# Designed miniproteins, single chains: the designs that were tried, part 37

Each design is a single chain, and the fold is of that chain. pLDDT is the mean over its residues in the fold that is shown.

## One batch from the design tools (miniprotein)

Design m1270
Fold by ESMFold2-Fast:
Structure m1270 (fold): chain A 88 residues (1-88)
Amino acid sequence: SNRDINRAISEAVQRALLEGRTASATTSDGYTIEVSLEREGDRVTVTVRVYDPQGNLLKEVSETVPADPREVSRAVFRVVNETQKFLL
């Protein structure tokens, strides 16, 4: 359901931001939402991946931004929004 998908996205995003690394959450239907934050020098790559219950990659949204907290937050917002448009 839309509520379950939104909950999984929110959980994965919150965990990734708190841990500063890859985090995932699953829907009741077995879909996996993975959010990763990877730092390379003065840049951060924000990636969201969606997997089906069989483990097949359905969607990947990625953006690389300067390692500034405001730019990283904006990138997270943009990649999450694109992922939600795909799933909902």
Scores: mean pLDDT 80

Design m1271
Fold by ESMFold2-Fast:
Structure m1271 (fold): chain A 61 residues (1-61)
Amino acid sequence: EEEELARRVEAALARAPEAGQTSIDAFKADGIEVDEADLQRIVKAAENGTPGGLEAARAAA
């Protein structure tokens, strides 16, 4: 039940054009460069169901 909700929220976030575009755009606008390899790891961390992983990756990136 709740697990399905969390999955949908993550799917919506990954598919949300505003959230996704804003995040990537914000990184570049702020002068933060992220490698494609790092991006892949960030996406994988999010897929593992670790919401904190996304924030940690943002801070690291």
Scores: mean pLDDT 51

Design m1272
Fold by ESMFold2-Fast:
Structure m1272 (fold): chain A 75 residues (1-75)
Amino acid sequence: SDELLAAYRPQAEAFLAAVGDRAAALAFATRELRELVDSQGRPVDNFPSLEAAERARAALLALLEVVGGDVSRHL
């Protein structure tokens, strides 16, 4: 949700600032988002709960958005 994405935006901005490389941050977010889904586009169950999986995805989508990536491809 937009609300959950907004909640992770400050952490995403801090991460980008710490990395200091927008292209590297974009590559990281894109790779991690791909690893959250199996070959059929279903979420990989590596999380203790559905809520934890949703939070992880929201954090990565927030990072993708702040680095100027296209989040619509993952919605």
Scores: mean pLDDT 71

Design m1273
Fold by ESMFold2-Fast:
Structure m1273 (fold): chain A 78 residues (1-78)
Amino acid sequence: DIKEKLKKFEKELTEEMNKLIEEADIDDITEAFLRMMLSVDKIAFDNALKRNDEKYAEKVIEDSEKRFKRAKELIESL
């Protein structure tokens, strides 16, 4: 159950991040930074899936959502 939530969240986050990168007029450095952040999140999601710990998985999702919101705010402020 929590594994399906993690997979769905990872897919949605990846799609939203790719859309943001494609639609925003951002420089190569900013794009590289965003892609690096997504890579770090994927490692965290993989660890959460392997642990099968619901509380840990919820924390990973929460932290990822906060990072994405911050990244989106930074891009929108440019």
Scores: mean pLDDT 78

Design m1274
Fold by ESMFold2-Fast:
Structure m1274 (fold): chain A 87 residues (1-87)
Amino acid sequence: HMTELEKQINEGIKLVKDYIDRGEYEKAIELAKQLLEFVKKYYGEDSPLYGKVLNLLAEIYEKMGDEEKAQELREKAERIFKKNGVK
């Protein structure tokens, strides 16, 4: 069963993806950063949800041409997923 908090986070992730698909990278990055801090507070930095939001943030930076920052964020997400056994 998904909690209301988890539902809100998943809706936030969907909205970030929508902004990315629309090329609204400034809105996507702002929401993704807010979502990242929210997930950190309630689930912790080692949570799979935190890794998912890091990957979204990495995608935004990649589309904006910041390849180095995108790579660093993806590496952090990968470490989280490996630690949690997430595929």
Scores: mean pLDDT 83

Design m1275
Fold by ESMFold2-Fast:
Structure m1275 (fold): chain A 92 residues (1-92)
Amino acid sequence: MDEATLQKEVDEAMALMQQGVDDVVARNLSSTASPAQIEELRRLSAELQAAREAGDNQRKSELLRRISELEREMGKLDASASYEALADRTAA
């Protein structure tokens, strides 16, 4: 059982996702995205960190899907697809 390898992959995926959310939030402050959409992204990012600390893979998956939906609403289809894929991997 490669517990260390699995944990490392999860941690790397979460770090990459968090970096992506932070970049999107910063960029959207200067875009046509609404302030409410930017606030929702920040809220979901914080909840995702809490779910990770709790080890709640189900909750992490749900939050990643919600972020994917929000990115799609903002016209960021590539980012939306990436978060959806990460949600599927996290739920396993």
Scores: mean pLDDT 65

Design m1276
Fold by ESMFold2-Fast:
Order: structure tokens, then C-alpha cells, then sequence
Structure m1276 (fold): chain A 64 residues (1-64)
């Protein structure tokens, strides 16, 4: 698994914080979680285009 750069980790953290805020505002946790996950997956895939879906999920877990 590739090591997450400090910059990428900060971006993933920001997405998670936005998802929490959206959850509080809209009271739609499933939508907030799905949107955050899609954004995180896209960022990881752009940074590491060779990453598999399993590797992307592992990196997301490490960022939580």
C-alpha cells in the first residue's frame, strides 16, 4: 500500500469534516457518508491511479 502524503491525509480529513457538518445540517447521514466516500476514493485514485479498489478502501480506513 502506498503511504499517504501529509497533504493527501489533510484533504481526506477535510472531506470527513465536511461530511459531518452536512450530516448535522441535512440530517441525511447516508448521503453524507456516500458523498464523502466518493470524494475520498476519487482523490486517492487520482494520486495513485494504479491502486485497486481494495487498496483505496484500506487507505480510507487508515485516514479515519
Amino acid sequence: LPELSEELRAKLDEINREAVRFHIETKDPEKAEKEAREKMKKLIKEKYPDATDEEIEELIKRSS
Scores: mean pLDDT 72

Design m1277
Fold by ESMFold2-Fast:
Structure m1277 (fold): chain A 69 residues (1-69)
Amino acid sequence: TVEEAARAAGEGAKQAPNSDEAAILVARMATQAGADVETSSAGAYAWAKAPNTDEQARAAREAVLEAGK
């Protein structure tokens, strides 16, 4: 479901050691949870634009939820 993909994107954001790896991991985990390429990419993009770590997981999750509607 879109909510499962959103949770996966948020988890990916938390696990990554740096910005390049985090974007890849966010997209990968969202895709594995059932998101299409567009939805997964939205999560990764939102993560990359987030201003700090507190917002990164939230931004990734919210972007996947919005794109997957």
Scores: mean pLDDT 68

Design m1278
Fold by ESMFold2-Fast:
Structure m1278 (fold): chain A 102 residues (1-102)
Amino acid sequence: MLDEVLQLIDQLRDWASRNGDERLLELLDRIRELVLQLAEAGEDETLEIVTERLKTLLDLLNQGKVTPEQARRMLEGIARFLELSLNVHQGKPPDESFLEIQ
């Protein structure tokens, strides 16, 4: 699974590089870091969900069914999902709960 999700990220990174989207490359690098942290944490279910979503996105991109802007929004959603999953695993409060204690 980890090898598969990393290969999907690399394929998306190659696509983003060909389109010159620097922000998308930075986002994919962030997703890669979060995936590696979740793999070390043993969060296999989260990695399965992300793997499926990345496969779907890559298929849609290869078919020309999504725009670069739509792909960016989908990847932002995946990054947020990974960040929330990692925060839950680490016992960190959600952003809103953290603001309430200030």
Scores: mean pLDDT 77

Design m1279
Fold by ESMFold2-Fast:
Structure m1279 (fold): chain A 94 residues (1-94)
Amino acid sequence: SLREEISKNVAIISGAKIVLAESEDPEVQRESLRIIIESLEKIMELSEKLGDKDTLKDVADEARRVSREARRLGFEELSEEAERVSRRAEEIIE
């Protein structure tokens, strides 16, 4: 189901956040951020199909947080990708 796929991606994000918080390796940080962003995009697509505006708002808020974290760590391209996810989720809500 679409809800089961959302739950799987939420779990993936949770795991990647733990790895990101515990790692000082830039390659591991980059990969963890990429996994989070890709999973947020997947949740956004699934939530749009469900008409779930609450989950879309959560995606927009989380993507904005991820963008700030990526920029803080020096990953400007990933910061820009996360900002695009945030803006797209906000556009779907409107």
Scores: mean pLDDT 90

Design m1280
Fold by ESMFold2-Fast:
Structure m1280 (fold): chain A 68 residues (1-68)
Amino acid sequence: HMKEKAAEFAREFAKKLGLTDKQIEIVALMAEKGVLTPEELAKRLGISVEEAQRLLDEVRAKIAAWQA
């Protein structure tokens, strides 16, 4: 019950905070899986591991700022 609503809420929340479509999908995946590796993200989105690492770092920095 809660998992489906958590992913949907995460997407809506990220969109309101001005994240890009890719960053929104990352936030939703993190909400569903808890922790997401750069390799897993690269495979899911069809991007390079270096790009996935950058996106994860950006998303984590944004989340940390919002929790402050």
Scores: mean pLDDT 72

Design m1281
Fold by ESMFold2-Fast:
Structure m1281 (fold): chain A 76 residues (1-76)
Amino acid sequence: SLPPPELTKEEVIEIGKKRIDDFYKKSIDYLKKNNVPNRERIIEALKKAAEVMKKLLETSDDYINRLKEKIIKELE
């Protein structure tokens, strides 16, 4: 189930979006488990930040290339 060492741009974007979603999900889950002031507002801001990060990933070749290098190093 590990992706191949050679990754397409589309595969890198898909992996990156999943990693962004996972990161923000962990942050949101932390907030839900703790009595943090303005928790609901912070959660909505985090959801918006995740969408912005995914858009940046889709539109930035530099971001995609850096992420590809990171993923390849993690697989080797």
Scores: mean pLDDT 81

Design m1282
Fold by ESMFold2-Fast:
Structure m1282 (fold): chain A 76 residues (1-76)
Amino acid sequence: GMEEERERLVEEAVEELVRLTKEVAKQLGIKLSEETWEKMRERARGELRKAAEELPSIEELREKVEEVKREIESLL
């Protein structure tokens, strides 16, 4: 259902944001532990789930995810 689509979008977004952040860190020569990456993943999941609760439409959630991706990419 729609709730399953929202949860899948959140999980896909978390993995994509972590991947982008790892790529930025690698290009900047920053080494982080797997524990630090796991903490970042959990924090991102919490923030995105909170956003999903506040944003009733899937399209609004997608817009929020794209905004966050753009912010991370701007660090390069």
Scores: mean pLDDT 76

Design m1283
Fold by ESMFold2-Fast:
Structure m1283 (fold): chain A 91 residues (1-91)
Amino acid sequence: GREELLEQAEKKLEEAKQALEKGDYETAIKLAQEAIRLAFKAVPEEKVLEAIGIVLRGIGDLIEAELKGDLETAAKGLIRQAEELIKLAKE
């Protein structure tokens, strides 16, 4: 179950990175959010507080980037969160 969620999260993360490279920031954001959702669901219960910490570390900067209309910074931030959550879920 969790392994399949991780594989799906990694696929969405790769698609998000490709969208970012093409300058399609809206698509990159959507795909990164899907990767975060899948990765978070794959995190073991004992790691959930650490997973929340990863999300919260970026939340202020991400909100500021979105308020400024800096979609590139928002996309990059979400991709980083997805990468950290996938790494945590693999532990």
Scores: mean pLDDT 82

Design m1284
Fold by ESMFold2-Fast:
Structure m1284 (fold): chain A 92 residues (1-92)
Amino acid sequence: MDDETDLRIAKAIQDMLAEIKAKLTKEELEAKKAEIKAKHGIEPSEEQVKEMLALERLRKMPREEIIEHLKKYLDEKTAERVVDEMEETFAR
């Protein structure tokens, strides 16, 4: 049963990141590519830029919004626990 919960958590996080990626504008992607190229001298792939922007947006999302996304796949108690674990990870 725990293995099924872990798979549901992984899927919920992946779907949330996919939803964030789908909402990214072409302008945000171009700006981030330009920033990385200017700072690091490398041209990132579109997939890398989308992943970086999605993670940055996730880190800035209100707790309540993250819980609402997770509740699509998880019960409220599990969603709250996942957000607590994510906040602990981002604090380190």
Scores: mean pLDDT 76

Design m1285
Fold by ESMFold2-Fast:
Structure m1285 (fold): chain A 79 residues (1-79)
Amino acid sequence: AEQEERELEIELGVVDAILEIVRTLSKKDNLPPEEARELAIRVLEKTREDILKLGPKYGLSPEVIERVLEYIDEKIAEL
């Protein structure tokens, strides 16, 4: 449905924005690559936890939640 597609697009966009913010702050603070990676993983893990806890309460479908969690896991694996 159009609503589910929109919700997925928004959630994936938020994940991408979080990664870009972490990348920007890591560069600003001259974090070593390993520390930058650890920070990104920690932030993504917290994002995953928040989506699991808050997603159902705000009416996200189980399918959208699963797709967002899969995307986060893929991004963590790329780090």
Scores: mean pLDDT 81

Design m1286
Fold by ESMFold2-Fast:
Structure m1286 (fold): chain A 89 residues (1-89)
Amino acid sequence: SEAQKLLEEAKKLYDEAKKLLDEGVRTGSIDLFEEAKKKAEEAMEKARQAIEVARQNPSLKDLQNEARRIYAGAVAIKKEAEDLIEKLK
């Protein structure tokens, strides 16, 4: 329950980060890339918390693996946003 809630929060933040990154690319907005980076960092933190809660329960292995995938995806968004900020600065 707790791990599932954290994963759902992480997925929502990850989706928000993707949307902000896409809008930033379309508009050339540094502010949107900075927001995408922030949302990606929040998604990483929630995913990390979900992994930590889930690791103590073997029945939550699939949830733990999903949280790890969300974490990795958020890391990729953060790096892309940072690269785009540097190019447009």
Scores: mean pLDDT 88

Design m1287
Fold by ESMFold2-Fast:
Structure m1287 (fold): chain A 76 residues (1-76)
Amino acid sequence: ETDEELKQKLMNAENQIKVLETQKKKLEDEALNSVNTETRENLKKQVANIQEIIQALKNDVYKSVHSKIDELERKA
């Protein structure tokens, strides 16, 4: 993996996270304003699913960065 590939991976992940956070906020707002219990429960489940995807993306990115830092420090 080149430094350019890592940079591209970071930028792609950050862009995806931003989109997902926007979608999550919209669903959270809809859940807060919903008077229907079934709709509110479904929206909360969607929010939880998006949050899990965001967390997975963040974990993948941070593991990649950490591994690269360790590699560079050990090879220096």
Scores: mean pLDDT 78

Design m1288
Fold by ESMFold2-Fast:
Structure m1288 (fold): chain A 71 residues (1-71)
Amino acid sequence: SAIAEEANRLLAEAGLPPVDLPGEGEALRETLRAAFGDLFDSVRTLVDPDGDLRLGPAELANLRRLTAPAP
């Protein structure tokens, strides 16, 4: 998916190993939708604090936690 490719591209640019995000676009979109639905306000302040729609290493680290398989 475009989001997974973008996230891994940013990780590579930051010198971090690529993350194995859950599934392709559908599974990733479901994970983000579930997180947005339950934690929309928290995720909003987490991923868009500057309003510039850019993801940094810290935001990617937080997304990795959200995209990790839930126990």
Scores: mean pLDDT 50

Design m1289
Fold by ESMFold2-Fast:
Structure m1289 (fold): chain A 74 residues (1-74)
Amino acid sequence: SEAEAKAAQILAAVEAAYNDVLDAIKKNAPKEEIQRLIDIAKTRIEIGLSVLDKDSEYYKKLLKYKEEIEKLEK
C-alpha cells in the first residue's frame, strides 16, 4: 500500500542516518560532526514517530533506533 511504502521510506531514511553516525564514529570524525549526524538521525526519528501508526512494526523499529542513538550519546 502507499502507507506501507511511506513507512518503509521513513525507516530507510532513519537507517541511513544511523549508519552515517556509525561510519563517522568508525572514522574518528570530529565530535561536532558526529553530533550533527546524531541530530539528523534524531530529527528523522521524531518525524517518523509523529506520522506513523503507533501499533505498526515500523514505529517499533524507530523506537529501537531512538534507543540505539541515545546509547551512543552516553
Scores: mean pLDDT 88

Design m1290
Fold by ESMFold2-Fast:
Structure m1290 (fold): chain A 81 residues (1-81)
Amino acid sequence: SMEEYEKFAEELAKRLEVPEEIKEEFKNLIIELLEDGISKSTLEKFIDAAIKAELSPLETLELLKELKKTKDLAAVLSKLP
């Protein structure tokens, strides 16, 4: 459901400490990726990997935008340290 996707996106935004200025864009992108068929577990692992790699919220947002555009999860994951 949209409510479930919204709550999931909010929890990922909290974990990554996404600043207010880009929070709406980040949450909308997570919801769009879920609607495109990317699983919650895949997105959780992606965000956890980004946090472990010490990527900024903005850098993580740009990688998620690339994932949305290319649909190539393996290529985007290869950019994580």
Scores: mean pLDDT 83

Design m1291
Fold by ESMFold2-Fast:
Structure m1291 (fold): chain A 111 residues (1-111)
Amino acid sequence: MEARRAAEEAARAALEAGTREGAKAAGEGAARAGTRIGKAGGDPSASTGAAISGIGAQTLAELGAPGEEAARSAKSAALSVGSAGERSGTEEAKRAAAEGAREAAEAARAA
């Protein structure tokens, strides 16, 4: 399981989409991933930070930010999921981060 690589893939997917829809989907995915990492016993501050970053990216897209600006926010949110996974002391939380990042990447590509 490689939470960092999955997060980098999600960040690339959000940037490649370059759309508000892609950024919203990636942001929603990152927010869910942050919550999942926390429930799996991940670092509380990093998990909360990832969730907030994801919500921020989603909100920016919903408020009509330009696709490129929203995509950069979603990239930051995806990378924060990877960081939360790496800072987590449990394999369960690291798996949650990798799975959540993959889901965010798939959502961004599908949008």
Scores: mean pLDDT 80

Design m1292
Fold by ESMFold2-Fast:
Structure m1292 (fold): chain A 92 residues (1-92)
Amino acid sequence: MLAELGAELAARVEAEVGEEARRLDALAEAGDEAARAELLRLGARIGRELARALREAAEREEDPELAEYLRERARRLEELARELERRAREIE
């Protein structure tokens, strides 16, 4: 179910970007605006990857209501990713 997909994606994200995210977060908390912008861009990249995974899951989903729910979640993540990139550009 969605919980298993979420856990698998979270594990992949942690393996691939967890250390980078923690380093950037620490710098941003210390007042580094460039690190804050990079954190926002990292979030946007993760959001787009999650949106793609959700769209692929929706294509394989046999339940049309669940497939539509996954597509709506993907659209929301794509919108959030654009907002995060916009905010990152405003910092720089």
Scores: mean pLDDT 74

Design m1293
Fold by ESMFold2-Fast:
Structure m1293 (fold): chain A 102 residues (1-102)
Amino acid sequence: GDEELNKAAVEAVRLAEEAGAPELAEAIRELYLLLSGAEAPEAALRALEAVTRLLRLGHVERALEAVRRALEILRKDPSSKEAAEEAAELLEEAAREAEEEV
């Protein structure tokens, strides 16, 4: 639900701020807003959880690059459930690759 999505976004932003990455924190806030507009809550939750996975591994720059790519997808097709799913898959792939390297 909206509360779960909001909690996931708050946690991802908190981790970015604690890592000293204000640009990433702002990008995550924009990611949350665009995903909320797409009305794809399962994809949105998966996307934010993938960002949290990257941040918990210390991959701040990888998280920023992946979030920026996801934002490009979402900005080109706002409110698209297909775009939200593509963004979630991109972020989950980035997290999976990072987990395999360390």
Scores: mean pLDDT 85

Design m1294
Fold by ESMFold2-Fast:
Structure m1294 (fold): chain A 60 residues (1-60)
Amino acid sequence: MMTVLDFLRERLQLENASDEQTVTLASLLLGLPQATLSSRIHSPLTPELEAELTARFRAS
């Protein structure tokens, strides 16, 4: 099952990045607080969340 962290690494092409590095970059690109994103990175990637994150990346 793909997690939010797995999705962010794949989307940002950060296969070798740490969890902290991935969250920091994603927070800047998505306009979300690091604390909010960190709390969700180990959660399952739902279709609704994937669509929201994809839309945010495209809007940036």
Scores: mean pLDDT 78

Design m1295
Fold by ESMFold2-Fast:
Structure m1295 (fold): chain A 75 residues (1-75)
Amino acid sequence: SMEEKEVEKKIEEFKKEVEEIKSTLDARTQGELDAFTEYTIKEVKELIEEGKYEEAIKGIENALKMMKEFAKRQS
């Protein structure tokens, strides 16, 4: 569906932005972001299976905001 494709595109964009954030951080903090990224993607895929596409998109956006705030405090 169009909605599912939109969420998949958001996941790809999310992964790219996470890599940019990780490039500014030490290896330990990068590992923590990787774990949080894996958790976020797992939750988003579950929401897609439930047909909750709007919640999936909001979940990605909120996760990215949290990562940016966390990274700012580590820098």
Scores: mean pLDDT 82

Design m1296
Fold by ESMFold2-Fast:
Structure m1296 (fold): chain A 86 residues (1-86)
Amino acid sequence: MSKREEIEKLIEELERTIEELKKALEEEEDEELKEKLKVQIEKLESMKRGLEHLLEKPSEWEDNAIEDAKELIKEAKELLEEARAA
């Protein structure tokens, strides 16, 4: 897999995860979880914009951005499981 293909797949996963977080936020009653969901949505949207920029203008930071995106998606999925369990 090329770095470009990996970034494109991460953008698609970020987009899906953002949609799931937004749905969880609409259904959430707990104010603390709502705040965590809002913060996580902002982080994923920021990361998605960063990865989209890398597709237009590649840089030496591609590997770091890929790893950061993977970690952020993992954190978001853990938060989704917490929100869905509540």
Scores: mean pLDDT 81

Design m1297
Fold by ESMFold2-Fast:
Structure m1297 (fold): chain A 68 residues (1-68)
Amino acid sequence: SKKEEEQRAKEIVDNAAKDLGLSEEEKEKILKESKGDVKETVKKIAEINNERYGVGDGKYIELQEPEA
């Protein structure tokens, strides 16, 4: 169902946000653009990961933004 797929997409975004240091606004943008589609959500996250951390660096992904 749409509700379950949207919930799963939100969980994926939340999990990635903890690893990539995404803001709440960025999480909402990803979900809005993907329309709750899990596959599109994963693609958006991979694109952000590539742009912010350069997957080729091979170090680690760290949260840079403090969430109060």
Scores: mean pLDDT 68

Design m1298
Fold by ESMFold2-Fast:
Order: sequence, then C-alpha cells, then structure tokens
Structure m1298 (fold): chain A 93 residues (1-93)
Amino acid sequence: SELRSDLEAARRNLEDAIRALEAGDVRQAAIHATAAALNLISASLVASEEQKPGIEEAMRKLLEGMRALDAGDIEEAIEKFREAVRLLDEILA
C-alpha cells in the first residue's frame, strides 16, 4: 500500500539520519531527516483516522530531533530519531 511504502521510506530515512550523525555528518543527517518528514506528510494524507495519531507522534519526535540538531545537540537528535523509528515500527507491525 502507499501508506506502508511511505512509512517504510520514513523509517529508512530516519535510520540513515541516525547513521549519518554517528559518523559526524550533520548535513547528511538533516537531508535524511527532511526526507523522512516528507514521507510522514505523504503517509498522513492517506492514513485512517485511527492511524493518524501514531504518525503525528512520529512526526513530533522527528521535529524535536531536528530542533536538537539545529541547536547542536547530537545525542538528543539521535535519541529523538530513534524514538520516531520505534513509533514507526509499532505502526508497521
């Protein structure tokens, strides 16, 4: 389904963002996190009303991670992106 494809793409992009931060590549992390945000927006457009709260929570964690990244808080950014991945795993289960 389009929803599942968008959620899987968001998950991959978040994992890539985490890996980039672990490698010290803040620019690549920001690119991947932005791609994940776009995937979550696409998912929210086709999601059922029951699925939307989970997607919104994943987006909230992603945005918190991006704010931490902008502040130079690499550890907090990784933590928030990992939390977003966990939320996406729950939706995809």
Scores: mean pLDDT 91

Design m1299
Fold by ESMFold2-Fast:
Structure m1299 (fold): chain A 67 residues (1-67)
Amino acid sequence: NLEEEIKKIAEENGATDVKVTIKNKLITISGTVEKAKLEKTQLDIYRKLQEKYGSQGYSFNIQLTPI
């Protein structure tokens, strides 16, 4: 399903404790990430999501907490 695919993308790019919610084409991703990886992880997740879902009208809100 879509939520599981997005969760996998976030986890593969360094996020942990990932939660995904989808409301009216807004995808919200929350979780934790190592402080040193915050910028790279956010950028990599955003790029993957835009490539796969951007053309379908989805918007993205990435709320990762550095640890």
Scores: mean pLDDT 86

Design m1300
Fold by ESMFold2-Fast:
Structure m1300 (fold): chain A 83 residues (1-83)
Amino acid sequence: VTALSTVAPSTLAERLVSAAPTQVQQIFEQLIELDIASTFLNETSAQTALQALLQLAPAEADDIRSYYKSAREAGEAFKNALQ
């Protein structure tokens, strides 16, 4: 549960590229934005990137949402550790 969270971006990127191979550049840009925005708790940017990825690869929606949740939880844990 904890050991695989750091590998999630690479695994998700591979699945998204497989689902929408003509949108590789857009997938990488939105995935990077989702990772950064979710981890730093920027909800507006995170939701924008999340919606873009869901439109690019709707078949992978559960994995995209799972990654978003995991990144937010990591960001919240980090914020709490700094207090």
Scores: mean pLDDT 72

Design m1301
Fold by ESMFold2-Fast:
Structure m1301 (fold): chain A 68 residues (1-68)
Amino acid sequence: AMVTVGQALATYGLDQAFVQQFTAQQVMQVAGVSQGLANNVLSGQYLKIQVKADTAVKVAKALQQLQD
């Protein structure tokens, strides 16, 4: 199923402001995602992108780990 990354982030208690504090390199390393997706995270557009549910959960969990 396709979901927005924003929906997955909300499930983990994360929001756009939280996401924008990280660098593209950090997102790529922890989540194992492409530079394109990492750049969308920094621009805030990532919250509106539809991705596979598995990918959205993977990114959300990785960002939650970066919060620590």
Scores: mean pLDDT 70

Design m1302
Fold by ESMFold2-Fast:
Structure m1302 (fold): chain A 74 residues (1-74)
Amino acid sequence: SARRRHREALLEDIAKITGKSVEEIRELLKKMSREERYEFIAKVLGVSVEEVRVVFGEAEEERRERAAEVAAEV
């Protein structure tokens, strides 16, 4: 739930900055690889790719045990 909440909050910020809906941003990101998504988000928000990875919690969480949420591998 924490990763989902952080992801949704980040998508809302991107939607507000770009003037698009959250659903439009979600569809755009689905067409990108995981690396491309993080780079896009980082550029829109003006933050580092590392900060995006931390907020989504994917890179470190996946390395620790097993990632139930491995769906980001595209």
Scores: mean pLDDT 66

Design m1303
Fold by ESMFold2-Fast:
Structure m1303 (fold): chain A 95 residues (1-95)
Amino acid sequence: SETRQRLVGVLQETYQKIENIIKTETDLNKAMENIQKVWNEMEKKILDILDENPDVPQEVLDILGELYMRVSMAMLRRDVEGVRDAVREGIQRLS
C-alpha cells in the first residue's frame, strides 16, 4: 500500500543514518546520543504518516509496535548494532 511504502521510506532513511553513525562514531555515548536523535525524528515522521492514514491495517501497527519494542530493548542494552538490525527487520517485514 502507499502507507506501507511511505513507512518503508522513513525506515530506510533511518537505517542509513544509523549505519553512518556506526561507521563514523567510535564513542558509545556519542553514538547513543546521535541514535536517540535519529529515533526521535523517525518516531515523529511515523506518527505523522499514521495520523494522515487512520485506516492503516493492524498488521502494520503490529510490525511498528515490535520495531519500537526491539529498538527500546537495544537502546536499554546500549546496543547500537541492535538498533540498526531492528530497523532493518522492520523494513523487511513492511516490504
Scores: mean pLDDT 89

Design m1304
Fold by ESMFold2-Fast:
Parts: structure tokens; sequence; C-alpha cells
Structure m1304 (fold): chain A 75 residues (1-75)
């Protein structure tokens, strides 16, 4: 259902955010979590209102930027 798909996406977003705040998280774990979140967003987006899609798109975008910055800092 729409509500179940949205719940799964929100859980993936929360898990990715937690992983980005964990100093022991590996680059591989961060990349995997972000990839899963992006994939789930793509699946769920057609089920969302334009307002929900825009808000969640911005949230996914922020996580992608934060992941990139964190991975760059490890080099």
Amino acid sequence: SRDEALKELLELLEETERLLRDPSASPEEITRALDETVRKFTEVAPLLSPEEQEELFRRVGRLAVEAHERLAALE
C-alpha cells in the first residue's frame, strides 16, 4: 500500500541519517544505505502527492550531499 511504502522509505531515511552520524560507519555501509534509500524513493515517488514528493526529494538530496562530504573527508 501507499502508507506501507512511505513508512519503509521513512525508515530507510532515518537509518541513513543514523549511519551518517555514526563515526564508525564504513564508506561501503554509507554508500549501500544511500543507494537503497534512493532506489526506494524512486519506487515510492509516483504514489506521493507533489508536496510529499518535493519534501522527500529535498531530504534525499541533503543526505546525498552529506554522504559525499563525509566520504571526501575520509580521503
Scores: mean pLDDT 84

